# Designs tried in a protein design run: designed miniproteins, single chains, continued (5). Part 1

All scores and structures are predictions.

Each design is a single chain, and the fold is of that chain. pLDDT is the mean over its residues in the fold that is shown.

## One batch from the design tools (miniprotein)

Design m16001
Fold by ESMFold2-Fast:
Structure m16001 (fold): chain A 62 residues (1-62)
Amino acid sequence: LEVGDRARALRDVPQATPAFLGLRRGDVVEVLKVVDSDWVLVRSLATGREGYVSAGELEKIE
């Protein structure tokens, strides 16, 4: 994943902390920042909310 990519949640993701973004399977997000190989900062296109998500929970939309 790179900044500006769109991705889809592969499963439901709980919001574990206020810094993390909760997602439902199939939710579409935009990547705002790549923190490392495991974590990205994303914005939900459905809600406009931003937060950190594990890169492994996301599938890039081509």
Scores: mean pLDDT 80

Design m16002
Fold by ESMFold2-Fast:
Structure m16002 (fold): chain A 60 residues (1-60)
Amino acid sequence: EVDRRLRLVAVEIATHPDAPWTLASLAARVGLSPATFRRRFRDLFGETPEEWLARAQAWA
């Protein structure tokens, strides 16, 4: 369930890399604290949300 929401957020970042994403706004979208969101995202994708966002922005 949380993993599904994390995958949706990852897709939103990849499709809208120019949006004003913050760790806090991303965490709020999945109903997690920023610290918990960062840990769960890293565990699922093998990289931090900040690393994922930086890569998405580099490809935009």
Scores: mean pLDDT 80

Design m16003
Fold by ESMFold2-Fast:
Structure m16003 (fold): chain A 61 residues (1-61)
Amino acid sequence: QEEVDKAIAYLGKKISELDLPELVKGEIAREVYKAVRAVPDPSKALEIGEKKLEELIKKYS
């Protein structure tokens, strides 16, 4: 889905800019991308991805 692909690209760029170790960024990206790809409604992909990213940043920070 175009919406899912755009969400992944946007979130991946945000994750790459985080002030965290590369291994942690990779783990965050893996979990965020899984959540985004599992969304039944592609229009919610970015919203779900951003929520998951915020959750994981709090967990690893």
Scores: mean pLDDT 80

Design m16004
Fold by ESMFold2-Fast:
Structure m16004 (fold): chain A 63 residues (1-63)
Amino acid sequence: MDAPPEFLESLARLTADPRTVDLVAEALATDDPAEMRRLLETLVSEHGVPREVVQPLLDWFAS
């Protein structure tokens, strides 16, 4: 329950877009941290999401 406000804000932004919500849901449903990181990198590289939006998620899962 130690999710920072930045994490929740980024998650809200990503789930507001119908195109990215499906990929974010898959990343969160994945039980493999390596696959989750790969999916988040795909949001930046393939969907043009700014890295600053996914950075809080990357930081959270790197812990």
Scores: mean pLDDT 76

Design m16005
Fold by ESMFold2-Fast:
Structure m16005 (fold): chain A 74 residues (1-74)
Amino acid sequence: KKEELQKLYDEALRLIDEVAVLLSRLGKPEEATKFVKEYTKKIEEAVKSNDIDGLKEIVEELRRRVEQLRAELA
């Protein structure tokens, strides 16, 4: 449903931003820029195709990435 897609999209955008901030803090601003472009495109394509399962996979991948980067900063 449209509401479910919107919630997943918003969560993915929030996580992409968090990954970008963490990558920048690790001294990798170019990786942050590339990551934002790549994942923003992926989530937009999933939304256009109404791919809820694909969006869920992207959100879980982003969550794992955030945890990995937080561990590197700790």
Scores: mean pLDDT 84

Design m16006
Fold by ESMFold2-Fast:
Structure m16006 (fold): chain A 87 residues (1-87)
Amino acid sequence: MKIETRPLSDEEIEALAKEVAENPDNAATQVAAFLHIVGLDVEGRTDEAKRLLEAIIRELEKVIQKDPDNKSARELLEFARRVLEKL
């Protein structure tokens, strides 16, 4: 049995990235997004993984610009940047 990671449209990528960034303390949303990124990379779809991760980084930067004291968003941004560096 082969489980293939579902491809996301550009609209779905932006929607998921925004949901993750607006909820930086929601572990379930974060785990779902990062498992999807790992699944894409493992399947050799690294460009799609990078696209989703870069969208998450952009939306997190917007959240931090509006609320620079949001520690959860800052910690998630640092984590996302480390994941992107390894892809």
Scores: mean pLDDT 75

Design m16007
Fold by ESMFold2-Fast:
Formats: sequence, C-alpha cells, structure tokens
Structure m16007 (fold): chain A 66 residues (1-66)
Amino acid sequence: SAPVSAERAAEALAESVRAEKEYHGLSDEEAKEMIERGARALAAAGLLSPEEAERAAELAKELAGF
C-alpha cells in the first residue's frame, strides 16, 4: 500500500494514545503497547503490509512523543 496509508494509521494511533493518556492516565509502557497492538491488528487484517505496519507504529510513537 501507499506510504500515506501508514501515515494515516500512525496519526489515528497517536491520537487515540494521546486521548487515553489525557483522560485515563496511560503509562508510557501501556501507550507503546497500545500502538504496537494497533499496528499488528491492521497488518493481521491485511489493511497494511508488514513494512507499513512497522512504519505506522514507529511514526505513531514519534507523534505521541516517544
């Protein structure tokens, strides 16, 4: 898939994690796990290639401030 798919996934994962940190007090470890699980789920569903899922998780961590 196109790089923009991984970028959009990263934005969604980062936004979700920011909301959970703000409203539910996620630890950094929990936040990173949430991102990793989300990216893996997208790859397992065939929505991202394995490379795109890795990139999305990496970008999401950067966007979330890790």
Scores: mean pLDDT 80

Design m16008
Fold by ESMFold2-Fast:
Structure m16008 (fold): chain A 100 residues (1-100)
Amino acid sequence: SETEEILREMLRLLERALKNVKENKDDILLVESTLSLAIAGLSVLRKIAEKKGAERAAEVAREALELVVEASKAAREGNIEEALKLLEEAIELVREALEE
C-alpha cells in the first residue's frame, strides 16, 4: 500500500538519523545537520502522504516530525541523550504504524 511504502521510507530516514547521532555524539554540527535533514525528509514525506490521501501515514509523519523537532532543540541545548530518546520514540511510532 501507499501508506506502507511511505512509513517504510520514514523508518529508513529515522534509523539513519539515529545511527549518525549515536556514532557522532561529540560532533555538534554533524548532529544538528543530521536532525535538520531528518526534519526536511519527514516534511517531504508528510506532503507526499497528504497529496496521495494516505491519511495514517500523514498523521504518523506529523507526530514523528514533532518528536524530531524536539530532538533538534534538545541537541542544540547540548542534551544529546534526550535527542536520541526522542529519535527512538519517533522510530517506535513508525514501527507501530507499520504493524497495523
Scores: mean pLDDT 90

Design m16009
Fold by ESMFold2-Fast:
Structure m16009 (fold): chain A 93 residues (1-93)
Amino acid sequence: ASPAEALAVDAATLVALAAIALTLASQYPASAAETIALLQQALALASLATALAQAALANAADLSPAAVAEATAALAAANALIAAAQAALAAVN
């Protein structure tokens, strides 16, 4: 795989990990501190996914149409996860 295609795959993987962290924060009856830690982890992972997806799309000419679609979907999903994690953090404070 090209380096750009690897970035698209890595972005999708980080989106999946961020979604897991956000789900655990929402469903786990943890203390506020544990919930905040999971939300901060989700935000960090989603932010990194956004950076990797943007880097992949900057080299879109070197990506297959499937890889462009994957990077685009990862970017959209990462932005949604960032918004959700930020909203949840604001609700705790």
Scores: mean pLDDT 84

Design m16010
Fold by ESMFold2-Fast:
Structure m16010 (fold): chain A 72 residues (1-72)
Amino acid sequence: LLSVQSPEERELRELILREVGVPLAQGKEVAPEVLRELELRLLELQRKLLEREKASEEDWERLEELERELEA
């Protein structure tokens, strides 16, 4: 299930690479607003995948942990 890349996962991965990966490779820091936007989008995608695939409690706990990190 998670091993099969959805179109949404591919688009998000490309966006992360362009907005985070490339600047970091160039030695630049990524703006906190950009990171927060990407993390929120990732959490929304993960929540959708968990709903579709009847995911385990462990997967939901991981999502909650990531949400807490965004608020810290």
Scores: mean pLDDT 66

Design m16011
Fold by ESMFold2-Fast:
Structure m16011 (fold): chain A 88 residues (1-88)
Amino acid sequence: MTGEEIKSLSEEGQEVALSAISGRIAAELVAAEAIEKGESLEEIRRRVAEATDRLVALLRQNGASDEAIAAARDAAEAAAREVLERRR
C-alpha cells in the first residue's frame, strides 16, 4: 500500500494499513537478525511469532481494532515467508 492510498482511507482504514506496515517491518527485522545469527528455521519462526505477539499486545494496549490486529499478524506472516524464501 502506498502513502497516497493510506492518506485516502478513513481513520480506521489508516490504522489497519499502519498496523499491517508495522507487522511487516517487525517480522522482517526479527527474521533477518535471526538468519544473521544462524538460528534454525523453527527458531526464526518462533522469534517472528513472539515479536508479532508483542506488537499485537502493544496495539491492543493502545486501543487498536481487531481488524488492525489481524492485518498486523497477516502482514508479519507474509513478510516472514518472503524473508525465508529470499534465504534460498
Scores: mean pLDDT 78

Design m16012
Fold by ESMFold2-Fast:
Structure m16012 (fold): chain A 94 residues (1-94)
Amino acid sequence: VQLTQSPSSLTVQEGGSATITMRASSGRVTRLIWLRQPLSDPSRLETVAVLEGSTSLRLENLKPEDTAVYYEHAVFEDGSVVWGQGTTVTVVPP
């Protein structure tokens, strides 16, 4: 199974919003775990959302400190786990 995470990168003004979508080539996703890796500290990997039934992560009221690579971890009905390719979100100050 291949996960397609879209877009691969986006730039948002401070206070704006962004939506990252996931699509699986095949199989049934039971859980989608969204992870954030800050560009300022790539050693940190933080869980930002755990979604059941939704394939999109919506980020609201973004701040420059939210600049990060966002990854999804998809858990399939058969128990397999697949990582997405990542989305780089850049938040620019006003």
Scores: mean pLDDT 78

Design m16013
Fold by ESMFold2-Fast:
Structure m16013 (fold): chain A 60 residues (1-60)
Amino acid sequence: MEEDIERARKIAKELGASDEAIQRVIDFLEQRKAAGLPPLTDDEIRAMVRAAIAQEEARR
């Protein structure tokens, strides 16, 4: 697994993201890599994961 994707997965797990939210974040990062875009910073990844978690919690 590439270091940036592994890093994103670890951050998402640490923040308590669901498997679905983790997969969405990974899919987005894979899409960015396929398009030749630069890797996101840890802070950008955390912000994205927190937004995904907040959306899931708001639906409960």
Scores: mean pLDDT 76

Design m16014
Fold by ESMFold2-Fast:
Structure m16014 (fold): chain A 108 residues (1-108)
Amino acid sequence: SSVEKALDAMVAEFEGQIESLIERVRKGEDETEVIISLEMHFIGFMTEIDILIKGQKLPKSKAIEALERVIESLKRLAEEARKQGYDELAETAEKLVEKLKKKIEEIK
């Protein structure tokens, strides 16, 4: 469906944004700037997902699969952040994982 394709595109975009943040961490960019970028990307993603969920019917399994992919990307960011000593970034990513896990439970 067009809704499922839109969801897949949004997840792929967010995954790409997270990979860019991981590269910024590896290059030693300022932790606060990386956190701000993460929060902005996450707000954008959540806004778009909310529109899709409220505006159109999605298969529960497809919605859960998409959110699980985002959780795995955030976990990779948290792991890289901790490896580089970016503890606040890691904690921020971990809090976003918990928000998404709650959203999955609401969909089930």
Scores: mean pLDDT 87

Design m16015
Fold by ESMFold2-Fast:
Structure m16015 (fold): chain A 76 residues (1-76)
Amino acid sequence: MKLSKEELDAEIYIALGNMYLALGDIAFKKGDYETAIEMYRKAIELYQKAIDLGYTEAQENLRLAQEKLEEVEKKK
């Protein structure tokens, strides 16, 4: 079974979003709040693109990234 073009694009956005989320977590742990904010915002944008393609499963990823962004902004 091969994914449709839209499903493949959505999965790529999720994978990229997860990468930026991880980079944000690394920056946050290092006390680099500006980089953490930038990385979490990129993750949010990518998850939103996946949702816009109909991949609503990304909603939980989006929520998590938003919570992490709010957490780091409170410490800045």
Scores: mean pLDDT 82

Design m16016
Fold by ESMFold2-Fast:
Structure m16016 (fold): chain A 100 residues (1-100)
Amino acid sequence: SEEIFKEAEATLYLLYGRSLLEDGDYDKAIEAFEKAIELSTDPAVKAEAYVLLGEAYLKKGDYEKAIEYFRQAVDLARQAGDEETLKRAEELLKKAIEKS
């Protein structure tokens, strides 16, 4: 289905964005994660994308945006029943709040 192709494309954007994030190309990483969010309807995929988007903003020193995106990740991870992503999102949210 079209949905399966969009989810595969979303996953590729997550992998691409993660590579960019590791290379310090935060603006391109943000674009890749935003594209993953746009393409996916899977709350688990979206939760991971929001975690990575929050991490990119945290690296840029934009703590307000990082907090907003980590909160979205918490909500979506909870919806997905993804305990690993939920725990990671909650830990990152706490760190971002402590830096703000």
Scores: mean pLDDT 90

Design m16017
Fold by ESMFold2-Fast:
Structure m16017 (fold): chain A 57 residues (1-57)
Amino acid sequence: MSEEEKLAREAAERLVKEEGVHPDIAYMAALTAVRDYGAKTLEEAVEKAREILKKNL
């Protein structure tokens, strides 16, 4: 698994646990945060993914 995919997965798992978001949606948002927004830490990936989810909902 790539570092980006691993980071996105860990961020997605936190979003599922804390926000109750569907796992597939959480993973898409987290992957976008890592790849498109350049999130490099778990905290950055979670924060950016939350912003993406709020904007698209």
Scores: mean pLDDT 80

Design m16018
Fold by ESMFold2-Fast:
Parts: C-alpha cells; structure tokens; sequence
Structure m16018 (fold): chain A 75 residues (1-75)
C-alpha cells in the first residue's frame, strides 16, 4: 500500500466517525494533518488533501479552499 493509499483510508475512517457523531470534523482534520506529516507529506500536499476532504464533506469548493488555507496557517 502506498503512503497516499494509507492516508486516504485513514481519512475515510475518520470521516465515517464524524458522520456517526463520534468525533468532530475539526478533530478529524487535525488527525489527518498529523498522520500526513508522519508519512512525510509536504505542506502543499497536505493543503490539497484538506481541500479534497472538505469538498467531499461540504460539496462547496470555495469553502474547501478557505478551510485548507486556514489549516495550513494553523500548522
């Protein structure tokens, strides 16, 4: 399994927990960013991943870009 495949499976598991109300969306994004850094992903790759994850959750591309930019600044 590639690091990219591992990260997407991990993200999918966290988003399922958000959908079930077990964790917040912010907690899921924090864990995804932490795991991506552990796997050696660059800041640009992490920003793109967050944008894709937020888009899948919200279906709003403008909001997805805004949140991705804010998370990159936070970390």
Amino acid sequence: MTPEEELWRFAGTLLEKVARGEITFDEALDEIVKRAKELGFTEEQIKRLIEEVVYLYTRDPSLAKKIADEYVKKY
Scores: mean pLDDT 77

Design m16019
Fold by ESMFold2-Fast:
Structure m16019 (fold): chain A 90 residues (1-90)
Amino acid sequence: SRVEELLDRAENDQDPKVVQDALRELIKLVEANPDPELRTRGLQALFRIGSRAGPTAASVVAPHLTPEQRNEGLELSLEEARRRILEAVS
């Protein structure tokens, strides 16, 4: 699926610009969800993925979250983060 392709690019691409563009597209897809709880959970998960890629990637997601929500996101495993993102865009 498009979401799985974007998630693969965000996690595994060696080009920081490709990672950042994939995160921006995933943010748009998550924010299109009408459920505010699913949006927040998806954005926290994207912050976890971004933080793994590095500080520049994390900075793409950070403005969408409070400091507390960012800290909660960092507690997620990568497997939990992927699951939450797929749930938020379904």
Scores: mean pLDDT 89

Design m16020
Fold by ESMFold2-Fast:
Structure m16020 (fold): chain A 81 residues (1-81)
Amino acid sequence: LEEAIEALKKAIEALEAGDLEAAEEALEKAIKAILESEPDVLKAIALSLRIIGARILLRLGRVEEALRELKVLLEELEEEL
């Protein structure tokens, strides 16, 4: 979970810097970290789908919406620590 949080923070930082390639790499790492560390399979799937949704928003050029979704997800994950 902590590794997923760090990857998500890096994705947000990359998006705020306008680096879409670095953001995509960080989001891929976040998905992998969630799937490897979250023992609740349904929760792991749900969290991964939220990140995939943010990636779709980025592909559609909806960067502000993707950034909001990722920040909400980060806040929720940090509350679980």
Scores: mean pLDDT 80

Design m16021
Fold by ESMFold2-Fast:
Order: sequence, then structure tokens, then C-alpha cells
Structure m16021 (fold): chain A 94 residues (1-94)
Amino acid sequence: MSEERRQVQALVMKAADRAQEILDAKPSPEEAIEKMREIADEMVEEAKRLKLSPEAQEQLLNAFEGILRDIGARLDIPQEKVDEIVEEFRKKLE
């Protein structure tokens, strides 16, 4: 658990940094949604590359959902669109 926990934390920090880049760029909602999906795809690839356990995948999903919801709130993206991205991310992790 300690090594996987560090790997999940590193991915969460990477996602948070990418989220801050989106916020700093002040994109349109459409551009923000596209960038959110791009980050989600990167996180799925990294999780698969690291062969994260189901428990570690759930930790990543929970943390990343928080990041996506923060971006959505700050950029006035509809909650329904954020929910769609979270669900797509969950399905791709399976």
C-alpha cells in the first residue's frame, strides 16, 4: 500500500497541476471540457501503466473527481457535463 499510495498521490498532484494550467488559461467552457477529458485520458493511461490495484484506482477516482468538480465550479461548467467526464473516467479505469 505505501508504494501505491505514493504513486496515486503523484498522479493526483500531476492532475492538480494540469487543472491549475486550465484555470490560468481562462478557457471557454468547451475548451475546458476538452482539456478535462485530456487529463482524464492521461490519468487512465498512467493507472494502467502502473497496474494500480482496484483500491488504488478508487482512491485516484475519488481524488480526480474532486479536481474535476473544482474546475467545473470555478469555470461555470454545468454539473451534468462534469458528471459525464467522471463517469467516462470510471468506465475507462474498469
Scores: mean pLDDT 84

Design m16022
Fold by ESMFold2-Fast:
Structure m16022 (fold): chain A 60 residues (1-60)
Amino acid sequence: MTDRELFEEAAKEVIEEENITDVSIENGLIKVKPGTSPEKMGEFARKVMERVRELREKRA
């Protein structure tokens, strides 16, 4: 799997777990709704990176 695919999978999982409505994934790109606070984006990015790490660590 590519790093991009891992990031997309992680982002989808975070969106689902946190019930985030300000972010969506379209054509392999993460789209952020206008007006989303920087704090929320920073928290989202941090959680996505942590999930990516978890998914990557499962690669034997």
Scores: mean pLDDT 73

Design m16023
Fold by ESMFold2-Fast:
Structure m16023 (fold): chain A 57 residues (1-57)
Amino acid sequence: MEEKLRKDIEIGLLRIERAVLRQVLARLKADPNASKEDIERVEKELKRVEEELKRLE
């Protein structure tokens, strides 16, 4: 029973993290001084969060 509540909280937190990472990625893509490495790092983290959300569904 606590397992379900913990899962719902974790999904909620991951959704917030995804929204923040999307905002950061958008800012990096709009910044002409942003490196490809910085963009790739944020894209990798975003993919990790998306995969974790998929795993918890």
Scores: mean pLDDT 80

Design m16024
Fold by ESMFold2-Fast:
Structure m16024 (fold): chain A 76 residues (1-76)
Amino acid sequence: HMKENLIKAAEYLAEATGEDAEVLKRLIQDENASLEEIKKALERIAGSDSVSIRNAARYLLKLAEEYFKEREEKKK
């Protein structure tokens, strides 16, 4: 259910950043997306002038890393 939390967090960022957050949301929903692609999307968002948006992007990255660890464990 970590995937649902990532999608909700991406939706929150979409409210503030628009297009880049929509890309992030699609990457999280795409099973073929790599952690590196998600990191790149979050790096764009982390370039924001808003401290709250930058902090949210950093937390989202941590959640994405945990989500990919869980997926790797389930595939093996």
Scores: mean pLDDT 67

Design m16025
Fold by ESMFold2-Fast:
Structure m16025 (fold): chain A 99 residues (1-99)
Amino acid sequence: MYSAEDQLTDPEKRKKAEEVLREGREELERVAEELAREEGVPEHVAKLAAVGGEMYMLAVLVEANMRGEDVVAVLEKEKPAAVELVRETALARKEEAAA
């Protein structure tokens, strides 16, 4: 039995995972900018929510690797959930600030 560490030692799989994470980060930052512009979320709060979404994607990467799942495929599948997490977190924090 090979341990799940082997996926991240493959340079091609690692490169693809890093590309999906980079694209995900850019999308999460764009969503945060839209929330600040359109929904009136404070820029600092929106940026913190984007960091939370990126941390979620990193956790997904680690779990997929530990389970021996295709890291790239799992990251691509979970990217929409990270976007929704950013939206929910930013809007909830905006509501707390208004209360």
Scores: mean pLDDT 78

Design m16026
Fold by ESMFold2-Fast:
Structure m16026 (fold): chain A 52 residues (1-52)
Amino acid sequence: GSRVVVELPGVSAEEALEKAERDLGTRVYPLSDTKLEVVSRYGTEEELKAKA
């Protein structure tokens, strides 16, 4: 699958993980307080970036 790095300033890593996994329907890994790595089960990087 494709991976996308997303920055979410002002949100805790836990809140960002829950929200991103729920909204994107994919797994998300915290890189820092403001950065998440999203792993796609399916689809393209462009589609993941549009959702993230």
Scores: mean pLDDT 55

Design m16027
Fold by ESMFold2-Fast:
Structure m16027 (fold): chain A 71 residues (1-71)
Amino acid sequence: MKKREEGIRYTIKAANAAVEGDAKKAEEYAKKVIEALKDDPELAEGLLRAVIEVAELAGNEEAAKKLRELL
């Protein structure tokens, strides 16, 4: 499942960027999650919601806002 693995890898990168305070990188990786999982939008939404929660817990409100705009 190459596309699912790719989407999960970008999800991890987006979450790491959110924790590091890099809202722009978090948004970039989140867009790559959507691109990788374009044929599985329910999975993409679930993974992005998880990254939004990570961003909120990390205090990165800008990343959380940008990611919500992608849903």
Scores: mean pLDDT 85

Design m16028
Fold by ESMFold2-Fast:
Structure m16028 (fold): chain A 59 residues (1-59)
Amino acid sequence: SMEAERKAAEEALKKVEEAYKAGDLAAAKRHFMELMDRFPEAKEEIERAAALLKELESK
């Protein structure tokens, strides 16, 4: 179960990464909020997503 939850958090992070590569700030924010809501304990994934979002916003 915990392994499946970790994999689900990684898939949620992947959606943020895809939005980042597309330059889609609105999609990146939406996926980031979903990641935080569904997986609040996924600190590494949340930190990585936040860093990508910050980079996209500063561009």
Scores: mean pLDDT 82

Design m16029
Fold by ESMFold2-Fast:
Structure m16029 (fold): chain A 61 residues (1-61)
Amino acid sequence: MEAFRQQLEEAAARMSPEEAVAYLEMLLALLDQEIRNDPTADKELLEEQRRVVEEIRRRMA
């Protein structure tokens, strides 16, 4: 999770605030879709990734 968080923060830092918000919103939508539609998905891992994305998005807003 720390590597995932760092990678997202680095990507967001290279974008405009508007682009970063759109990127994070896209990731949240994709994670929500996987959790809902894929019965073989590791839901705990996906939920953790979703929380990390939400936390970064909140800090930018």
Scores: mean pLDDT 77

Design m16030
Fold by ESMFold2-Fast:
Structure m16030 (fold): chain A 87 residues (1-87)
Amino acid sequence: MEQEIDDGVVALMMAVANILASKGDLEGAAELYERAVERYPDSSLTAEALTNLGKAYAELGDEEKAREYYEKALELDPSNEEARKNL
C-alpha cells in the first residue's frame, strides 16, 4: 500500500521533471529528481530517477555528479542499461 502510493508520487515527480528537462530547464529537472530520490529512496522507480538525475547533471556539464548518480543507479539496479551506457 505505502510502496504503491510512493511509486505513484515518484512517477508524477519524474513526469514533471521530464517535462522541465525537455524544455531545457535542467536545473529544475535535477531538483525534482533529487527530491524524489531523497523523499522516496525505497521506491521501485528510484534507480530510474537516479539515472535521469545523472543525465541532467551531464547536460549541465557536471560530469562528476553525473557519474556519481549513474553509479548509485547501478548499485540499486545492476540491469539499468542507460546508467551502464553512461559510465
Scores: mean pLDDT 80

Design m16031
Fold by ESMFold2-Fast:
Structure m16031 (fold): chain A 98 residues (1-98)
Amino acid sequence: KLEELKKKLEEIRAEMVRLAREAVSSPDNIELGRLITELFKIAEDYINGKISEDEYEQKIKELREKAKTLSPEQQALVDRLIDLAKEYIKLEKEIKKL
């Protein structure tokens, strides 16, 4: 159902926003905040058709490489946000097909 897809989209959006806010609550997390901002822009550009799927995958790979300079806990948060962004993109594309 369209309403179920919209509800899931809102739940994913809320979780991503919550994790991003927690991540940037400390000055020590400036680089983490920058990478999270970059991730959201990459996802938006892909959803809006500004970049191809291949370009999206390449940009995500580059973002994961940049994240290797962060702590293991921060790297795990970036990985979780990437997974949530992928699910968000999938749901947005499913909604646009309806």
Scores: mean pLDDT 81

Design m16032
Fold by ESMFold2-Fast:
Structure m16032 (fold): chain A 75 residues (1-75)
Amino acid sequence: SQAQRELFEKAAEAVKKHFDEVKAAMSKGVQDDVDTIAKTGSPEEAARAAAGAALMEKNAGDKKVAETLEKLLKE
């Protein structure tokens, strides 16, 4: 839906600005995957991958990731 796309784009923008803070909230396995993308891809690709992973972990019930994203999206 349009609302899901808008949420993803806002999350990707917030992650781009606050990459280290969002990464620190994610599980170690996800952090390792994001680090691999950051090493081999662009900062934009890393931010999009981190945003997608953070949204998936939030939807799976990870409270730390959910609280971090909510804080950053509210500025």
Scores: mean pLDDT 73

Design m16033
Fold by ESMFold2-Fast:
Structure m16033 (fold): chain A 93 residues (1-93)
Amino acid sequence: MIELDEETKKKLIEELKKKAEEEFTEEQTEELKRILKEDLEELLKLGLLDEELKKEAKEILKNIDKYSAAELVELAAEIQEKLKKLYKKKLEE
């Protein structure tokens, strides 16, 4: 995991969303879909997700072709943040 402060992460996500909306080609959007799909499928196989995240990951995989590049960037960021919180909670147990 790359440790970035929360403010830097938010700025990077906003920049990536803006670039995805303005500059991403259809090819780049398809590559982003592939990466997100592979990451979610791997997380599901490894059993690293709780029941809520597992359901959300399956929903995203089912609807992957319906998302824009900006929406894909936002979803990837949201999943990463939820995984980070889940991991932190397990360390506190």
Scores: mean pLDDT 72

Design m16034
Fold by ESMFold2-Fast:
Structure m16034 (fold): chain A 65 residues (1-65)
Amino acid sequence: MEEKVEKALEALRKKYGLSDEQVERLRPVIEEVLKENPDADVDSNEFILRVLARAAERDPAALTR
């Protein structure tokens, strides 16, 4: 699980240009989505978009702080 979380964090950082601070705030959301979808490909755009959508639903300002 931790390895998949780290891969998702790196994808967000490299592909979507998020800062290390913004990416670290998404760690619990990534873990939650992975627990709900354990077979999900963490490098896929569908997985990353699901994480971002979940984060926005919980705190719309999380990615701007």
Scores: mean pLDDT 73

Design m16035
Fold by ESMFold2-Fast:
Structure m16035 (fold): chain A 59 residues (1-59)
Amino acid sequence: SKEEIEKKLEELKKRIRELSRELTKALEAGDEERAQELAKEIEELQRKARELEEELEKL
């Protein structure tokens, strides 16, 4: 349902915000390996969020 997709999208956006804060901390610490891992995870979650937004537009 639309409501289920909206809830999943909100959870993804929350997770992206959390990981973005962790990415900032990793960059400030000079931890390039951790920063790369976090950036990849953020990118994957952003892709999923875009897919859910497209599904919402079709409903």
Scores: mean pLDDT 86

Design m16036
Fold by ESMFold2-Fast:
Formats: structure tokens, sequence, C-alpha cells
Structure m16036 (fold): chain A 58 residues (1-58)
């Protein structure tokens, strides 16, 4: 979870949109972690408040 959070925060700092960050995280979870789409979406939903808070700081 921590590595996933750090990756999402870096993408936000690079200026990617929330939608692009969500797609990058989803792809990472499915391709690198071997999660199903359902598992990846559940993990993304838990991370979404963190993504939104960091995006507000931009």
Amino acid sequence: MEELRERALELIKEGKSITDVRLEVLGYLMEEKGMTPEQALAALDELEPVIREEAKKR
C-alpha cells in the first residue's frame, strides 16, 4: 500500500490529472501486482481520498 501511495503522489506532482493517475495506478496493480480488475478497483477506491487531497495542494 505504501509504495502504491508514493507512486500515485509522484504522478500528481508531475502534473498528471486525477483520471490519468487513477489509470496509471490501476494498470500498475493489474500488470505488476497481478490483481484482478475488481481487486485493483477496490485498492484504487481506498487510495482515492489520498489522491484527491494531494491534487488539492497543486
Scores: mean pLDDT 76

Design m16037
Fold by ESMFold2-Fast:
Structure m16037 (fold): chain A 81 residues (1-81)
Amino acid sequence: SLREKALELLREASRLIAQGKYGEAAELYIEAARLFEQAKDYSGAALAYLQAGRIYEEKLDDKETAAKLYEKAKELAEKAN
C-alpha cells in the first residue's frame, strides 16, 4: 500500500540521518509525505513534511525551503482535523 511504502521511506530516512546524510534523508521525508497525502493520511504527511523542514533549517541552513515545508505541514495538519 501507499502507507506501507511511506513507512519504509521513513525507516530509510532514519538510517540516512544516523549516517549524517541529511539532504538525502530530507528528500525521503518529502517523498514519504507525498505518499501519505495520496493515502489521505494527512497527519502522517504533516509529520513527514515537518521532519524534512527541521532538517533543512537545522542541518542544511536552508531556512527558505524549511519555511515552505513548515507551511505545507501546517496546511495538512489542519486538514487532518
Scores: mean pLDDT 90

